Designed miniproteins, single chains, continued (3). Designs and how they scored, part 79

Each design is a single chain, and the fold is of that chain. pLDDT is the mean over its residues in the fold that is shown.

## One batch from the design tools (miniprotein)

Design m10625
Fold by ESMFold2-Fast:
Structure m10625 (fold): chain A 90 residues (1-90)
Amino acid sequence: AREKLEKGVEYFEKGDYEKAKKYYEEAIKEAEAAIKAGDLSAESDLALAYENLGLLYKSLGDYEKAKEYFKKSIEIGVEALERAVKSVLS
């Protein structure tokens, strides 16, 4: 997922939003597959991919899709933060 995410960012910075979108979507798919296989460390890549896809849609003026992806990123980040806080407090 990380390599796809990094390629997505590279294309986004170049203004190639179509390629950036494809790489972010591939990063999401790979991160989701890793999480399903038990690799929870991929949650950070998933959250970042959703955030970057939200930024991409915001750049395209599609604020409804941007909102949807930002919400998905926040939900993953909040769940990860709650697990981390509980771990530290225990």
Scores: mean pLDDT 79

Design m10626
Fold by ESMFold2-Fast:
Structure m10626 (fold): chain A 82 residues (1-82)
Amino acid sequence: SEDRERLRKIFEEFDTDGDGKLNYDEFLEKLNLSEEQKAALRAILDKYDTDGDGYIDYKEFLEKASEGEIRLMLSIIEQARG
């Protein structure tokens, strides 16, 4: 999916260590998001944080997340970035 590829590039931008994992609290804080937008993205990411440690394997997320979840996240992030 083109949307999955775009979102992957955004995740890779924030994955400075290249380990395939993101602290999503830090990720969301670095984006210019409203509290409502942060809550929406957190609700999606929490579903894929199986260990409850605040980190996601974003490559696994991009494979498992629904097309609707990918589109919603991408839409919110791209709106925040302009």
Scores: mean pLDDT 80

Design m10627
Fold by ESMFold2-Fast:
Structure m10627 (fold): chain A 112 residues (1-112)
Amino acid sequence: LQEAIAAGLDVNAQDELGRTLLHRAAFAGDLEAVRTLLENGADVNAQDVLGLTPLHLAAAAGHLEIVELLLENGADVNAADTVAGMTPLDLALAAGHEEIVELLLKNGADPN
């Protein structure tokens, strides 16, 4: 990843679904990739074609440390998808990730 960025990889390039490398790293639980991407100018609030951000994907997948890192880098805790208005909090609740639910609420997530 670092070598690809040094070689001119566009860290904010989107695939056909609007997903960036940050979306994929956040979902996969790749903490080092998330850190490297954010240090190299990745858009923490990038939205895919469904309005999902990296924070939505990390919260859904149960990656607490990645949720913390994204929030520290300015992730919008109340970002809503375009399909059902689902927030990262809604996805964490649906998946039963209690520690992530608590963290999101402490960072200003709307409990509605």
Scores: mean pLDDT 85

Design m10628
Fold by ESMFold2-Fast:
Structure m10628 (fold): chain A 77 residues (1-77)
Amino acid sequence: MAEKLTPLELAILLVLYAHGPLTERQLADILGLSQPTVRRHLDRLEALGLVRREGENPPLYSLTPEGKALAEKILAG
């Protein structure tokens, strides 16, 4: 498949799968990363159709059906 994810992008998918819709700040806090780092990876995941952005103050990020299916495959091994 054309999409290859970094370890951080895989971690973001798994966190969203486990915790549901989260802000950039909440993802940064859970992953121990800066918000700009998390945003860069979220932008790529959104471009790949794996994550969607909802709202604007602050925006919430959640898995698309495709992102959820990918997270489940990762967890299944």
Scores: mean pLDDT 82

Design m10629
Fold by ESMFold2-Fast:
Structure m10629 (fold): chain A 72 residues (1-72)
Amino acid sequence: MKRAEELGERASKILSPTDVRILLMFLNGHSYGDIGRILGVSKSTVSERLREIAKKLGVSLKELRELGKELR
């Protein structure tokens, strides 16, 4: 929990509100296609944004997915 809270706090300081929303949906188990439908963007745009989010946070997409599974 503390690590996820620290990651969330860091994300809020570094990421745009839209990127924070994308990250939260990804952590909650939404697919790239689901996130794209909810936000009205393409799956490729979601994939690109998540890659940049992971890079900015200093973690891999696999680590983010694993963290999301622990939080669900």
Scores: mean pLDDT 77

Design m10630
Fold by ESMFold2-Fast:
Structure m10630 (fold): chain A 76 residues (1-76)
Amino acid sequence: KEELNKELDEIFAEGRALVRELVKKGQRDKAIELSRKLNELLHKAKSAIVNGDYEKAKELIEEARQLLEEARKEFA
């Protein structure tokens, strides 16, 4: 679905921005961990979309959103 691909691209862009901010704050280990986990989730979600597993894709997208929210708490 076109909507799911748009959400995926948005999450990826948001994740990259957070990784850059973590690096600027000297939290390189956190940046590496976030980047690794986010990329794993995004690849799985994209694979699920390609295979027509839209329910699984939605679950993975939600998991990625939760990961980004937890990462944002590191900035507080």
Scores: mean pLDDT 79

Design m10631
Fold by ESMFold2-Fast:
Structure m10631 (fold): chain A 73 residues (1-73)
Amino acid sequence: SAREERYRRAFGLFDKDGDGVITREELLEFLSSLGLSEAHVERIMARADRDGDGVIDWAEFRAFLDEFASDYA
């Protein structure tokens, strides 16, 4: 779907090494491009960073964006 492709494209921009994770700083850059603030990063990290390691993997990122789209679309 177009949504899946957008998620993959966004993730790929941050995960240049192909290690399968996004850092908090990279997430902030992405959200800032959408007009969102650091407060949104903290909420996303709390929700998506389930293991508390300070990074978001592809599954966490995708799941969060699906919830975000459901709440705000």
Scores: mean pLDDT 67

Design m10632
Fold by ESMFold2-Fast:
Structure m10632 (fold): chain A 159 residues (1-159)
Amino acid sequence: SEKHFQLGNQAYLAGDYEKAIEHYKKAIAENPNDAKAWFNLGRVYFVMGKYEEAIEYYEKAIELTNGKDADAWFNLGRAYFLLGKYEEAIEYYDKALALDPNSVLTPEIYLLRGQAYEKLGKLEKAVEYYRKALALATELNSFLIPTAQEKLEEVEKKL
């Protein structure tokens, strides 16, 4: 319930991932339909590098939201990317963008899509998405500008 969810958030922000897991599991046991508790449990496992377990919890949050959680689709795509599953990562980033195309995460989604295409050897597509990331990061005065510039210059030298 709400009390255990808030204690899970406090433990997560403190970096106490074991207490965060304990409290989110208690929140889920009291309310199994709390998509936010499932999503935040996925985020704890993701930060611990446990990407397969993070996927299961993000998929449950997506199920409970009827696919309407753009942040859950984005973090699912990040977990698949870190497992080297770059095609599936791109598909989940596309689902996140289709739900919220104007998200503050949209420059990061384009950057990660560029990286996924680069890992697939699709360098022209990687350039396209790094340019989209850079343009939108510049418009939003985002901290991603240096990273998007560096990645664009690196991949343009490979074409």
Scores: mean pLDDT 95

Design m10633
Fold by ESMFold2-Fast:
Structure m10633 (fold): chain A 76 residues (1-76)
Amino acid sequence: AISGKVVDEDGNPIANALVYIPGTTYAALTDANGNYTISGVPNGTYTVVAEKEGYESQSKTVTVTGDTTVNFTLKK
């Protein structure tokens, strides 16, 4: 699984941010504490994108080896 937290530049959690792997069905929305989990992602290297309306999207290249943590900081 890919799990992590989405925050703003001040460290505040961003709720209902979309975290997804483009071109796939793997996606999750963050909860009220900014936490997300995308389950069932096979091992491999992916581009993972976090986005929320009113913020600039952030992308990261991530190598998944079992349970992988990916955190995002979004800018307005």
Scores: mean pLDDT 86

Design m10634
Fold by ESMFold2-Fast:
Structure m10634 (fold): chain A 160 residues (1-160)
Amino acid sequence: MSQQLLERLQQAIDFLETLAEETGLPEVAEMARLAREVLERFQGLSEEEQEQVAKLVEEIVKELNDVLAQAVAEGKSTEEILEIVFEKMRELIKERLPEELIPEALEALELARRAALAVLEWLRERGYSEEDILGEVRGFLSTLATVLAAYAAMLKVEAS
């Protein structure tokens, strides 16, 4: 499980760095820096802690993907999908982290929310279709979900 998470985090960094270069959006560049910090910290963990983080990430990402798939199936707008996914992540943070770690995890979530909204606005300003915007935003949300889930899971494991 840990090796697959390591590959996913590297892919997330490559995606976010490419998107930051293409868009010039500072929020995306900040997310790329957070993703690199997450990868470096994850590699510094013991094999047992890496497996615990990888399991928690799989559980969180699955719940977020289930909520995303349901919202898309119900024909929700891109903005409604963003609100639903970020609200679900906020709930998971509050349920799964110790109270003392919630503020730090919510700060990372707010950065990710600002990055997602900035990307959505950037796509609309360039005349992308709503279908193309939904496709791009889904890919971006999957990347953000992986980074945020890994960050939250590491905070929990390091506090145990």
Scores: mean pLDDT 89

Design m10635
Fold by ESMFold2-Fast:
Structure m10635 (fold): chain A 60 residues (1-60)
Amino acid sequence: APQLAIAKKDVFVDNPAFLSFKKGDKLLILKEVNEEWVLVKSLKTGKEGYVDKSLLEIVE
């Protein structure tokens, strides 16, 4: 099942491969790409993109 994660801080990126979000936004982890990066989907916007794992709090 996809894991729920919460954004730890605001992130703004102008590259469409990466996801922009605000602190407290709920994100679904769809796939772990490597040790640093995950593919997530924003529950707020429905957009998908890559995010650094250190920016996320994983919800059990």
Scores: mean pLDDT 83

Design m10636
Fold by ESMFold2-Fast:
Structure m10636 (fold): chain A 95 residues (1-95)
Amino acid sequence: MKYSDEEIEKIFKFFDKDGDGVISAEELYEALLELGYSEKETKELVKTILTTADLNGDGVIDFEEFKAVVTGEVPLSEEEKKKIDEVVEKALKKI
């Protein structure tokens, strides 16, 4: 695993702004703006992350879905993997 379970939990909590145990599209959008992405980049990243991590199709990302994407359990394109890795690294530096 490229990241420890503790690092993944810290990154998840950074995105989970209200602490309800899931990441909504709104929380993801806000967190990505805090990481320095433009509005356009943030909208594209929200779509990418939700389509790759929302494995249950419920419109939110739970911890297990988030962990699966970060650890590479979900098949990602090279572009999607690069974008997700960059977001994770920026979040880890912020927390």
Scores: mean pLDDT 75

Design m10637
Fold by ESMFold2-Fast:
Structure m10637 (fold): chain A 71 residues (1-71)
Amino acid sequence: SHHMEAARKSVEQALKQLEAGNVVAALSGLHEALKHVSGEVRELLEQAIEALRQGNLEEAKELLRKALSLL
């Protein structure tokens, strides 16, 4: 669906931004992805945002990879 494709692209871009060290850009992309997801994927993205707020970059990346596996 359009929503699933939009969410997948936003999450992929956020993961790339985190790998480049751009946490603010990654957070922006994740907030965009939240507009297109519900259920388990939404929970994973919210957990990734919280991990980023706490400075846990590797945890956030793992959560985003898990979210992508469901998109």
Scores: mean pLDDT 85

Design m10638
Fold by ESMFold2-Fast:
Formats: structure tokens, C-alpha cells, sequence
Structure m10638 (fold): chain A 102 residues (1-102)
């Protein structure tokens, strides 16, 4: 999908990754409202959630989780503070379907 409407989706995803890396909660919110894929992956297979978690941008992590980002994509290298915030957000969202292996 490198041609046609996918071009706009690719631009939104690139901006989402940049906003997540900067910790720009407002831009992340605007991009998600414009239809950016919350679970989109970059060229290295990283999601915006993974990038924000690695950078310690708790506000962006919380926003992405509330928008439906997959918490299993958070890298083990994320800080303890980020991991605790993820648990707090997920405890307010009782419906986190663990992917069934069967």
C-alpha cells in the first residue's frame, strides 16, 4: 500500500512516531483524531507506544494505551516509572484481552 490512500496513512504514522519520540501529547492526540494507526510500526518494527515508553514520555504512553495501543509492545528497556503508569492505566481498563495463544 505504498501508492494511493496509503501515502497519507504513512505520513500520519511517521508524524505519530516523531510526536511520540518528542513527547508531544497534543500532536499525538491530533494525529490519532486524523486516523493515524495507533499500532503502526516503523521501519524497525517499533510502535509509537514503544518509542514513547523508551523515551519515558508517560503522557504519550497513557494517551496511546487509551487509544487502543497494544501494551505488549512496550520494550523491557522502558523505565520502571513508565511500567508502573502502564499498570495504573490498564487497571482502569479492565478489558485488556491477552492474545490467546490457542
Amino acid sequence: DLYTPATLSAELSERLFEAAERGDVVEVSELLDQGADVNAVDAEGRTALAIAAEKGHIGVVELLLRAGADPSRIPDSASEEVKKRVEEVLSEMPEVPAPRAT
Scores: mean pLDDT 73

Design m10639
Fold by ESMFold2-Fast:
Structure m10639 (fold): chain A 62 residues (1-62)
Amino acid sequence: SLDEEIEALRAEIEENPDSPNTWAGLGAVLARAGRREEAEEYARKALELRPDFEPAKRLLAA
């Protein structure tokens, strides 16, 4: 389920907070769950780690 994916990605962020892929990945799952504002927050976190990170930029553009 989407909730299980969200929990798994949150645990991954706690273990490896410096991965822009994981932050953007959680944003993408939140967007699929219809949680757009949260998705944008996590996309911005990914961009703080890597400002040119395309997956996070794409989430904010949608």
Scores: mean pLDDT 83

Design m10640
Fold by ESMFold2-Fast:
Structure m10640 (fold): chain A 70 residues (1-70)
Amino acid sequence: MTPEEIAKILNVTLEEAQKILDEARARGEDIRDVIIEKLVNKGYTAEHIAKILGISVEEVVERIKRIKER
């Protein structure tokens, strides 16, 4: 996933998207999990997140469950 894609998905600047990528890499986190967590915190549903990322609702739900267990 590119900084440009992250900026569009999260509605942030390219500079902020790059910082999010760099922070995720430094922490050893999957960038998709970081994006999902941010979208959930903004009030997006699992169905909406699945459509945005082009993945199944079931995958989004499983990733949210893992994030909450941290």
Scores: mean pLDDT 81

Design m10641
Fold by ESMFold2-Fast:
Structure m10641 (fold): chain A 160 residues (1-160)
Amino acid sequence: DALKEALSQLKAQQAQIGAHLAALATAYQEYDPARGAANLAAIQAQTDQLNASLDAAQANADDMQAVGQHLYQAAQATQAMRDQVGTVASVVPEQRDRLVQLLTDLTNSLLGTGDVANTGSRTDMTLSVAATTALAESNAQQIATLSSAASAAIRALAAA
């Protein structure tokens, strides 16, 4: 099933993004323990919601309207992670702006893929999920690099 495979690949890329953002939030917790703990918990909770939404989309892959609704929920979780990253990376504004843009692009791609459910076409949905997966893979690699650089800078500030 091409759609279930595409949704599984999207989930794998989103899990990598969530892990990189959690590592960034962990570095921020070393700088600001109280705010950092809350931001880490929020990023983890949104990553869990995103994973649950993509699992539900995969389980309901024969219902295009259900897939679309679960992709909208994945977009909402990604948007909430973007807002948390804006706070966490506030002490590294150059990396923050890039991270926020990557998560904004991914949120918009997930919303657009959810809208494809209105066509009722499983083929169009599969192609749209595959395109969003390719974007998520590219974004995961960029987020890994930016989160690593931001984490190093935040830890240097925490040690000062």
Scores: mean pLDDT 89

Design m10642
Fold by ESMFold2-Fast:
Structure m10642 (fold): chain A 160 residues (1-160)
Amino acid sequence: MIEIREGELSDAPAITEILNENAPSRPWRPLRSVEEVRAWMEELKARGGRILVAEVDGEVVGYIAVLPREIDGRRVLEILDLGVALSYRGKGVGRKLLEEAERLALEEGAEAVVLRVAEDDVGTIAYYEGLGFERVEVIPDGLESGGVKHNVLVLEKRLE
């Protein structure tokens, strides 16, 4: 059974493995050490952000990192990162993490969940559009990877 809980600093090794396992499909993301992931978790928490982890049989198999934001006078929950272990892809882990992030957003009085994605990452865009996200903004040259500039799409899901 997939269980979602608050992430702890002791989850940093598992989150690091998921991050680095996904690095070949995300070449703009550098490989990270456990110490770097722990520092990032502490910094995110200090900013009022949260990390949720997905657990199966005592193993952390996914995570979502979220940060409350105010954008144009609206309270929103920004998804900063979402990772699922390769062996657990297609099993609903990402959906469960997103559902819990949406519940958190509502609890915090956010009007929407938002995320940023490279415009040419057509698979990720299609995944989030299938979950009710809509394209709301394009940021020209918002991401640079491998010496190439990419437009960034802002995707938004309004909460009812």
Scores: mean pLDDT 83

Design m10643
Fold by ESMFold2-Fast:
Structure m10643 (fold): chain A 87 residues (1-87)
Amino acid sequence: SLGDQLLQAARAGDVERVRELLAQGADVNAQDENGNTPLMLAAYAGHLEVVELLLATPGTDADLADEFGTTPRDLALAAGHEEVAAL
């Protein structure tokens, strides 16, 4: 699905692919089997430009948490990506 492709592109840090998929109508809040969003995967991986693009996208839920209450910011901090967590 477009959502699955968006999750993969966000995890990989592929800014242009994320942009193309969003333009094609991919759900910016798509979730994988573990409840991870594109924003969570990009934040955990430290992909600053992808995080900035997703946060600038209308409809992005930056506060969407997994079953444990873990947010994209929490994941960035856990992975040591302080610049991403500050966005």
Scores: mean pLDDT 81

Design m10644
Fold by ESMFold2-Fast:
Structure m10644 (fold): chain A 81 residues (1-81)
Amino acid sequence: NEELIAAARAGDLEKVKALADTADLNEALRVAARAGHVDIVRYLISRGADVNTSPPVLTLAEAAGHEEVVRVLREAGAREA
């Protein structure tokens, strides 16, 4: 879990791909979204990560100013309250 989260925060897509089957995708999605890693966000969504968890991943991406991530999340069905 911690290694997957660290990889998602750092933008290491190869490591995220290697670890995604063994860890919580939703936590990795929140961290990647906050960090602005669009490729990792797209990958995790394709693997079945839930875009509508608490806290809202859309809000985290918006607070961090990552417009491309916000767009991808909205297209995947992410909502604020």
Scores: mean pLDDT 79

Design m10645
Fold by ESMFold2-Fast:
Structure m10645 (fold): chain A 94 residues (1-94)
Amino acid sequence: SLELLEAAENGDLEKVKELLKKGADINAVNDFGYTPLHWAVTPKYRENPVGHTEVIEYLLKNGADLDIKNDKGKTVLDLLKREEDRETLLKLKE
């Protein structure tokens, strides 16, 4: 769903929860292969180096797939420039 991708990009956790409850695919991709999780780590306005951490944590705990590659062959972890930020994201899955 485009709405789920936009909600994840904007860090709108409540909208993410609402859309998933309505049956939106947590691993939905746009025409460029971006999942909601890809957008949560590459927001227009970054609150911290990882991205929208509350949305990222919710998506990971609810079955978001870290291994999906976008059209450039990039996983979510590949979009994080620092190893420290990748480690932080992986801890949010626990």
Scores: mean pLDDT 79

Design m10646
Fold by ESMFold2-Fast:
Structure m10646 (fold): chain A 58 residues (1-58)
Amino acid sequence: SMEEALREAEARGQEYAPALQEINKLVEEGNYEKAIKLIEELGGDRAEAEATVKLLKE
């Protein structure tokens, strides 16, 4: 369900906390592909990584 997906996203966000600052900095620098790859290395899939980078661009 959508509620379960949101809870999973919150839990994943906590697991990624040490890398979130680096991911955000890469997006600010325009290094989108590197930010996507870093999220994938942390266990996210490509679609999830692209969605995260899109949110951080705004």
Scores: mean pLDDT 70

Design m10647
Fold by ESMFold2-Fast:
Structure m10647 (fold): chain A 159 residues (1-159)
Amino acid sequence: LEEEREKIFNEIINLVLSAKRPVLLVHSELSEEEKKIVEEIVKQKPNLVAIVPDSLKDSETVEFLKSLGIEIIYVKSDPETGLIDKEELKEILKKLKPDLLVILGPVRKEQLLTLLEIAAELKIPLLLVVPEGILEEEYAEAKEYAKELGVDFRVFRLV
């Protein structure tokens, strides 16, 4: 039902709006549902910052974020693997000092495990928004690793 989708949408928005310094990590091209979440957040948090891999510089997603007045910080990514540079991301996060890192777009397991390690070191809570069609079992390993690291890791799946 439409009600369950709206409930999850509102839970994500309310959680992000409860943070004093939320920062977006936009890992890949945003779905229409993810764009709607970003639009609702920016209405209440106009000084929002998005960290984006440099592979997305000329993407529709970056033009969308710019159209909303969101500040974009580019992070290096490996051209072969697509993985974000861990040390550069750590330096960006140390400077921004977010109280919540919101991860948007499809994320590979290897990338997610690296993000959890950074979150553990910097003591940053993580919110992962999983696109429609991704199964819960695909992030089970990441949930276990978050527990081992003591990371506040929340996952919401769009339906």
Scores: mean pLDDT 85

Design m10648
Fold by ESMFold2-Fast:
Structure m10648 (fold): chain A 121 residues (1-121)
Amino acid sequence: SSELGKQLLEAARALDVEKVRELLEQGADVNYQDENGYTPLHVLARNFQAGKEEEFREIARLLLENGADPTVRTTTDNGWTALHLAAAGPVGEEALKVFESLGLDPNEKNDLGLTPRDLIK
């Protein structure tokens, strides 16, 4: 259901671990894309917050274990993956390390030829 996918995206944005778990158990599309091609993994990556690292890691783990595809690209922003969004954030180094610890490769290029590591300041 597109409605469950949209709710999953909103729960990931809120860092609501229990709501993410419930929605995945209800069969929410883990790779749901909004109007801009953003998946739950993309919105999670944008919203890495100091003091919420454990919630961030648990949601990332839940999404990936349920088949979230980290290679999905946005339809805006020159084809960014979730790792590009993580790296471009205010704590990009820390966010990228969480995803690397979960087995994701930070070397995927966007449409501009930039890797996630190229976006860290």
Scores: mean pLDDT 83

Design m10649
Fold by ESMFold2-Fast:
Structure m10649 (fold): chain A 73 residues (1-73)
Amino acid sequence: VESKLSLEARILKALAEAGEKGLSQRELAERLGVSQSTVSRTLRGLEKQGLVARTEDGRYVLTEKGRQVLEQI
Protein backbone atom coordinates (compact mmCIF):
# COMPACT_ATOMS: atom_id res chain seq x y z
CA VAL A 1 0.00 0.00 0.00
CA GLU A 2 1.04 3.68 0.11
CA SER A 3 3.40 3.46 3.11
CA LYS A 4 6.43 3.00 0.78
CA LEU A 5 7.81 0.20 2.95
CA SER A 6 10.05 -2.42 1.37
CA LEU A 7 9.27 -6.10 1.97
CA GLU A 8 12.18 -6.19 4.45
CA ALA A 9 10.74 -3.24 6.41
CA ARG A 10 7.24 -4.77 6.35
CA ILE A 11 8.58 -8.05 7.77
CA LEU A 12 10.49 -6.22 10.53
CA LYS A 13 7.37 -4.20 11.38
CA ALA A 14 5.15 -7.31 11.49
CA LEU A 15 7.64 -9.07 13.78
CA ALA A 16 7.83 -5.99 16.03
CA GLU A 17 4.02 -6.08 16.35
CA ALA A 18 4.12 -9.80 17.23
CA GLY A 19 6.73 -9.19 19.96
CA GLU A 20 8.40 -12.09 21.75
CA LYS A 21 5.94 -14.63 20.30
CA GLY A 22 7.22 -13.98 16.78
CA LEU A 23 5.58 -15.14 13.55
CA SER A 24 5.94 -18.20 11.32
CA GLN A 25 6.76 -17.94 7.61
CA ARG A 26 3.12 -18.83 6.90
CA GLU A 27 1.78 -16.06 9.16
CA LEU A 28 4.13 -13.51 7.56
CA ALA A 29 3.12 -14.65 4.06
CA GLU A 30 -0.57 -14.27 4.96
CA ARG A 31 -0.10 -10.83 6.56
CA LEU A 32 2.03 -9.49 3.70
CA GLY A 33 0.11 -11.11 0.84
CA VAL A 34 3.19 -12.84 -0.59
CA SER A 35 4.31 -16.45 -1.03
CA GLN A 36 6.03 -18.37 1.76
CA SER A 37 9.07 -18.78 -0.53
CA THR A 38 9.35 -14.98 -0.90
CA VAL A 39 9.14 -14.58 2.89
CA SER A 40 11.69 -17.38 3.44
CA ARG A 41 14.20 -15.80 1.04
CA THR A 42 13.79 -12.34 2.60
CA LEU A 43 14.02 -13.74 6.15
CA ARG A 44 17.27 -15.50 5.22
CA GLY A 45 18.81 -12.15 4.27
CA LEU A 46 17.52 -10.48 7.44
CA GLU A 47 18.83 -13.36 9.58
CA LYS A 48 22.29 -13.07 7.98
CA GLN A 49 22.26 -9.37 8.93
CA GLY A 50 21.28 -10.25 12.51
CA LEU A 51 17.95 -8.40 12.27
CA VAL A 52 15.77 -11.48 12.91
CA ALA A 53 16.33 -14.82 14.63
CA ARG A 54 14.74 -18.25 14.21
CA THR A 55 13.26 -19.95 17.24
CA GLU A 56 13.45 -23.72 17.81
CA ASP A 57 9.70 -24.02 17.08
CA GLY A 58 10.16 -22.54 13.58
CA ARG A 59 9.00 -18.99 14.33
CA TYR A 60 10.91 -15.78 13.65
CA VAL A 61 11.47 -12.96 16.14
CA LEU A 62 12.85 -9.44 15.78
CA THR A 63 16.28 -8.93 17.36
CA GLU A 64 17.35 -5.79 19.23
CA LYS A 65 19.43 -4.82 16.17
CA GLY A 66 16.34 -5.35 14.01
CA ARG A 67 14.33 -3.01 16.24
CA GLN A 68 17.02 -0.32 15.94
CA VAL A 69 17.03 -0.61 12.13
CA LEU A 70 13.22 -0.51 11.96
CA GLU A 71 13.08 2.69 14.07
CA GLN A 72 15.37 4.39 11.52
CA ILE A 73 13.26 3.41 8.49
Scores: mean pLDDT 79

Design m10650
Fold by ESMFold2-Fast:
Structure m10650 (fold): chain A 89 residues (1-89)
Amino acid sequence: LHEAALAGDLEGVRALLAAGADVNAADEFGNTPLHLAAAAGHLEIVRLLLEAGADVNAADEYGFTPLDLAEVAGHEEIVALLLEAGAVP
């Protein structure tokens, strides 16, 4: 799920979630698929993960949330979407 979210593979993300993949699974750095999609600028994958129950306020091992990563990367549409979904600034 992490690799598909990072790569922008929307249909791969959809298929993995349908197969029961944990939307909130953390990698070795504490990053969820939502962190990776937000950092990479994949707006439609961010929407799909939020609809699947992704924790909008999940923090990685450095305390960065998906909102923090989207802001650093300059993905303004994703920042707006995360704030609408309940991300805490």
Scores: mean pLDDT 84

Design m10651
Fold by ESMFold2-Fast:
Structure m10651 (fold): chain A 157 residues (1-157)
Amino acid sequence: MTVVDLSGQGLTSLDSVPTDATVLDASNNQISDLSGLKNLTNLTELDVSNNQISDLSGLKNLTNLTVLDASSNQISDLGDALKNLTNLVYLDLSSNQISDVSGLANLTNLTVLDLSSNQISDLAPLAGLTSLRVLNVSNNSADTAPLAAAPSINDSG
């Protein structure tokens, strides 16, 4: 298990991360590009919270990820970046600009999902996430009625 802590270093890129890294903390930086991560296929845990990230396409090949924190960024589109990360159990995307969650519909192993403080208005794409135990959608415009089968929704607006 190779743990790499790069938190709070004022970094703008991730080009120097060891390729055998299994855990990466890169939180509290000035990172806007994740293209440096594209070959880190051994990553199981990634923290990129509190950065300037708008594109997750650098994550597309990180299919061993079980934990992702990408909270407090500039993400507006999930695209296909997360669609193949089917091993994710924990996902934090809180405090972003996300309006469409259709990119999450295949993440059926998710047990914890934080989407709070976004621009989401439709949660119907999440209805297939039957493993969810914790869903936070607070500070969105979404109606939670489509999710009436999820065991704990925190919808405290």
Scores: mean pLDDT 94

Design m10652
Fold by ESMFold2-Fast:
Structure m10652 (fold): chain A 96 residues (1-96)
Amino acid sequence: GNAALFKLLGSELKKIREKKGLTLKEAAEGIGVSVSYLSRIENGKVTPSLLTLIKIQHFYAKLLGSDIPFDESVLNNDIERKKYERELLLHIREHL
């Protein structure tokens, strides 16, 4: 299910953060979330919102030199939102 997928992604996000030598605080500040919220995401204790996933993707895209095209219509269209969520999840998994 989605919860199991986000637990796997959280673990992979922690691994890339550690490989890049970033503290939890530095990554949270770069993403624009609280330290406690990022910690809960990395430990699979919370499912991030779509907006938070977009922020995470932008932060790691900058670090990895890779990006997923983002259209603001994603925020206003449920079909495009679900499509972006799948592309983001696959991209994070492949690059982490």
Scores: mean pLDDT 72

Design m10653
Fold by ESMFold2-Fast:
Structure m10653 (fold): chain A 99 residues (1-99)
Amino acid sequence: MDLNLQLFNAIHLGASVEEVRELLEQGADVNARDGEGRTPLHIAVETRAPLEVVRLLLEHGADVNARDINGRTPLHIAQRLGDEETVALLLEHGADTAA
């Protein structure tokens, strides 16, 4: 199975931190992009994944300022959802408020 596709599917299905960690350790690209230009970090924020999953992706080198095909960053999605804890975490990891 494509590890990148498996990573996207795992996050969409609400996988545990440990399942996401295993996929990243097996070589899944933390900055892979789907057909809409979304990274695993975009999907984790959009699906309201546990904060520990968002942190894990950031610790593995997720581009905190990645833009999807609509120019949306993970920070823009978290702000729209009113997820204050995820907003704070993204800002801690260098999210650009002007991006």
Scores: mean pLDDT 86

Design m10654
Fold by ESMFold2-Fast:
Structure m10654 (fold): chain A 60 residues (1-60)
Amino acid sequence: GPALYRATVPLPRQSEEELELREGELVELLKEVDDNFWLARSLTTGREGLVPKAALERVA
């Protein structure tokens, strides 16, 4: 199945490339971009953007 993660903290959008997430929001991993950021899609909003991987916890 899809690689599912949960935001462990609220993530405000700091740039247009970033994904804004609420704490507990579920995302699907789309691509590992670098050592610090992943491209993910919010399952709540359907929006895509970069998220810091340190703020994500795998749930599935």
Scores: mean pLDDT 83

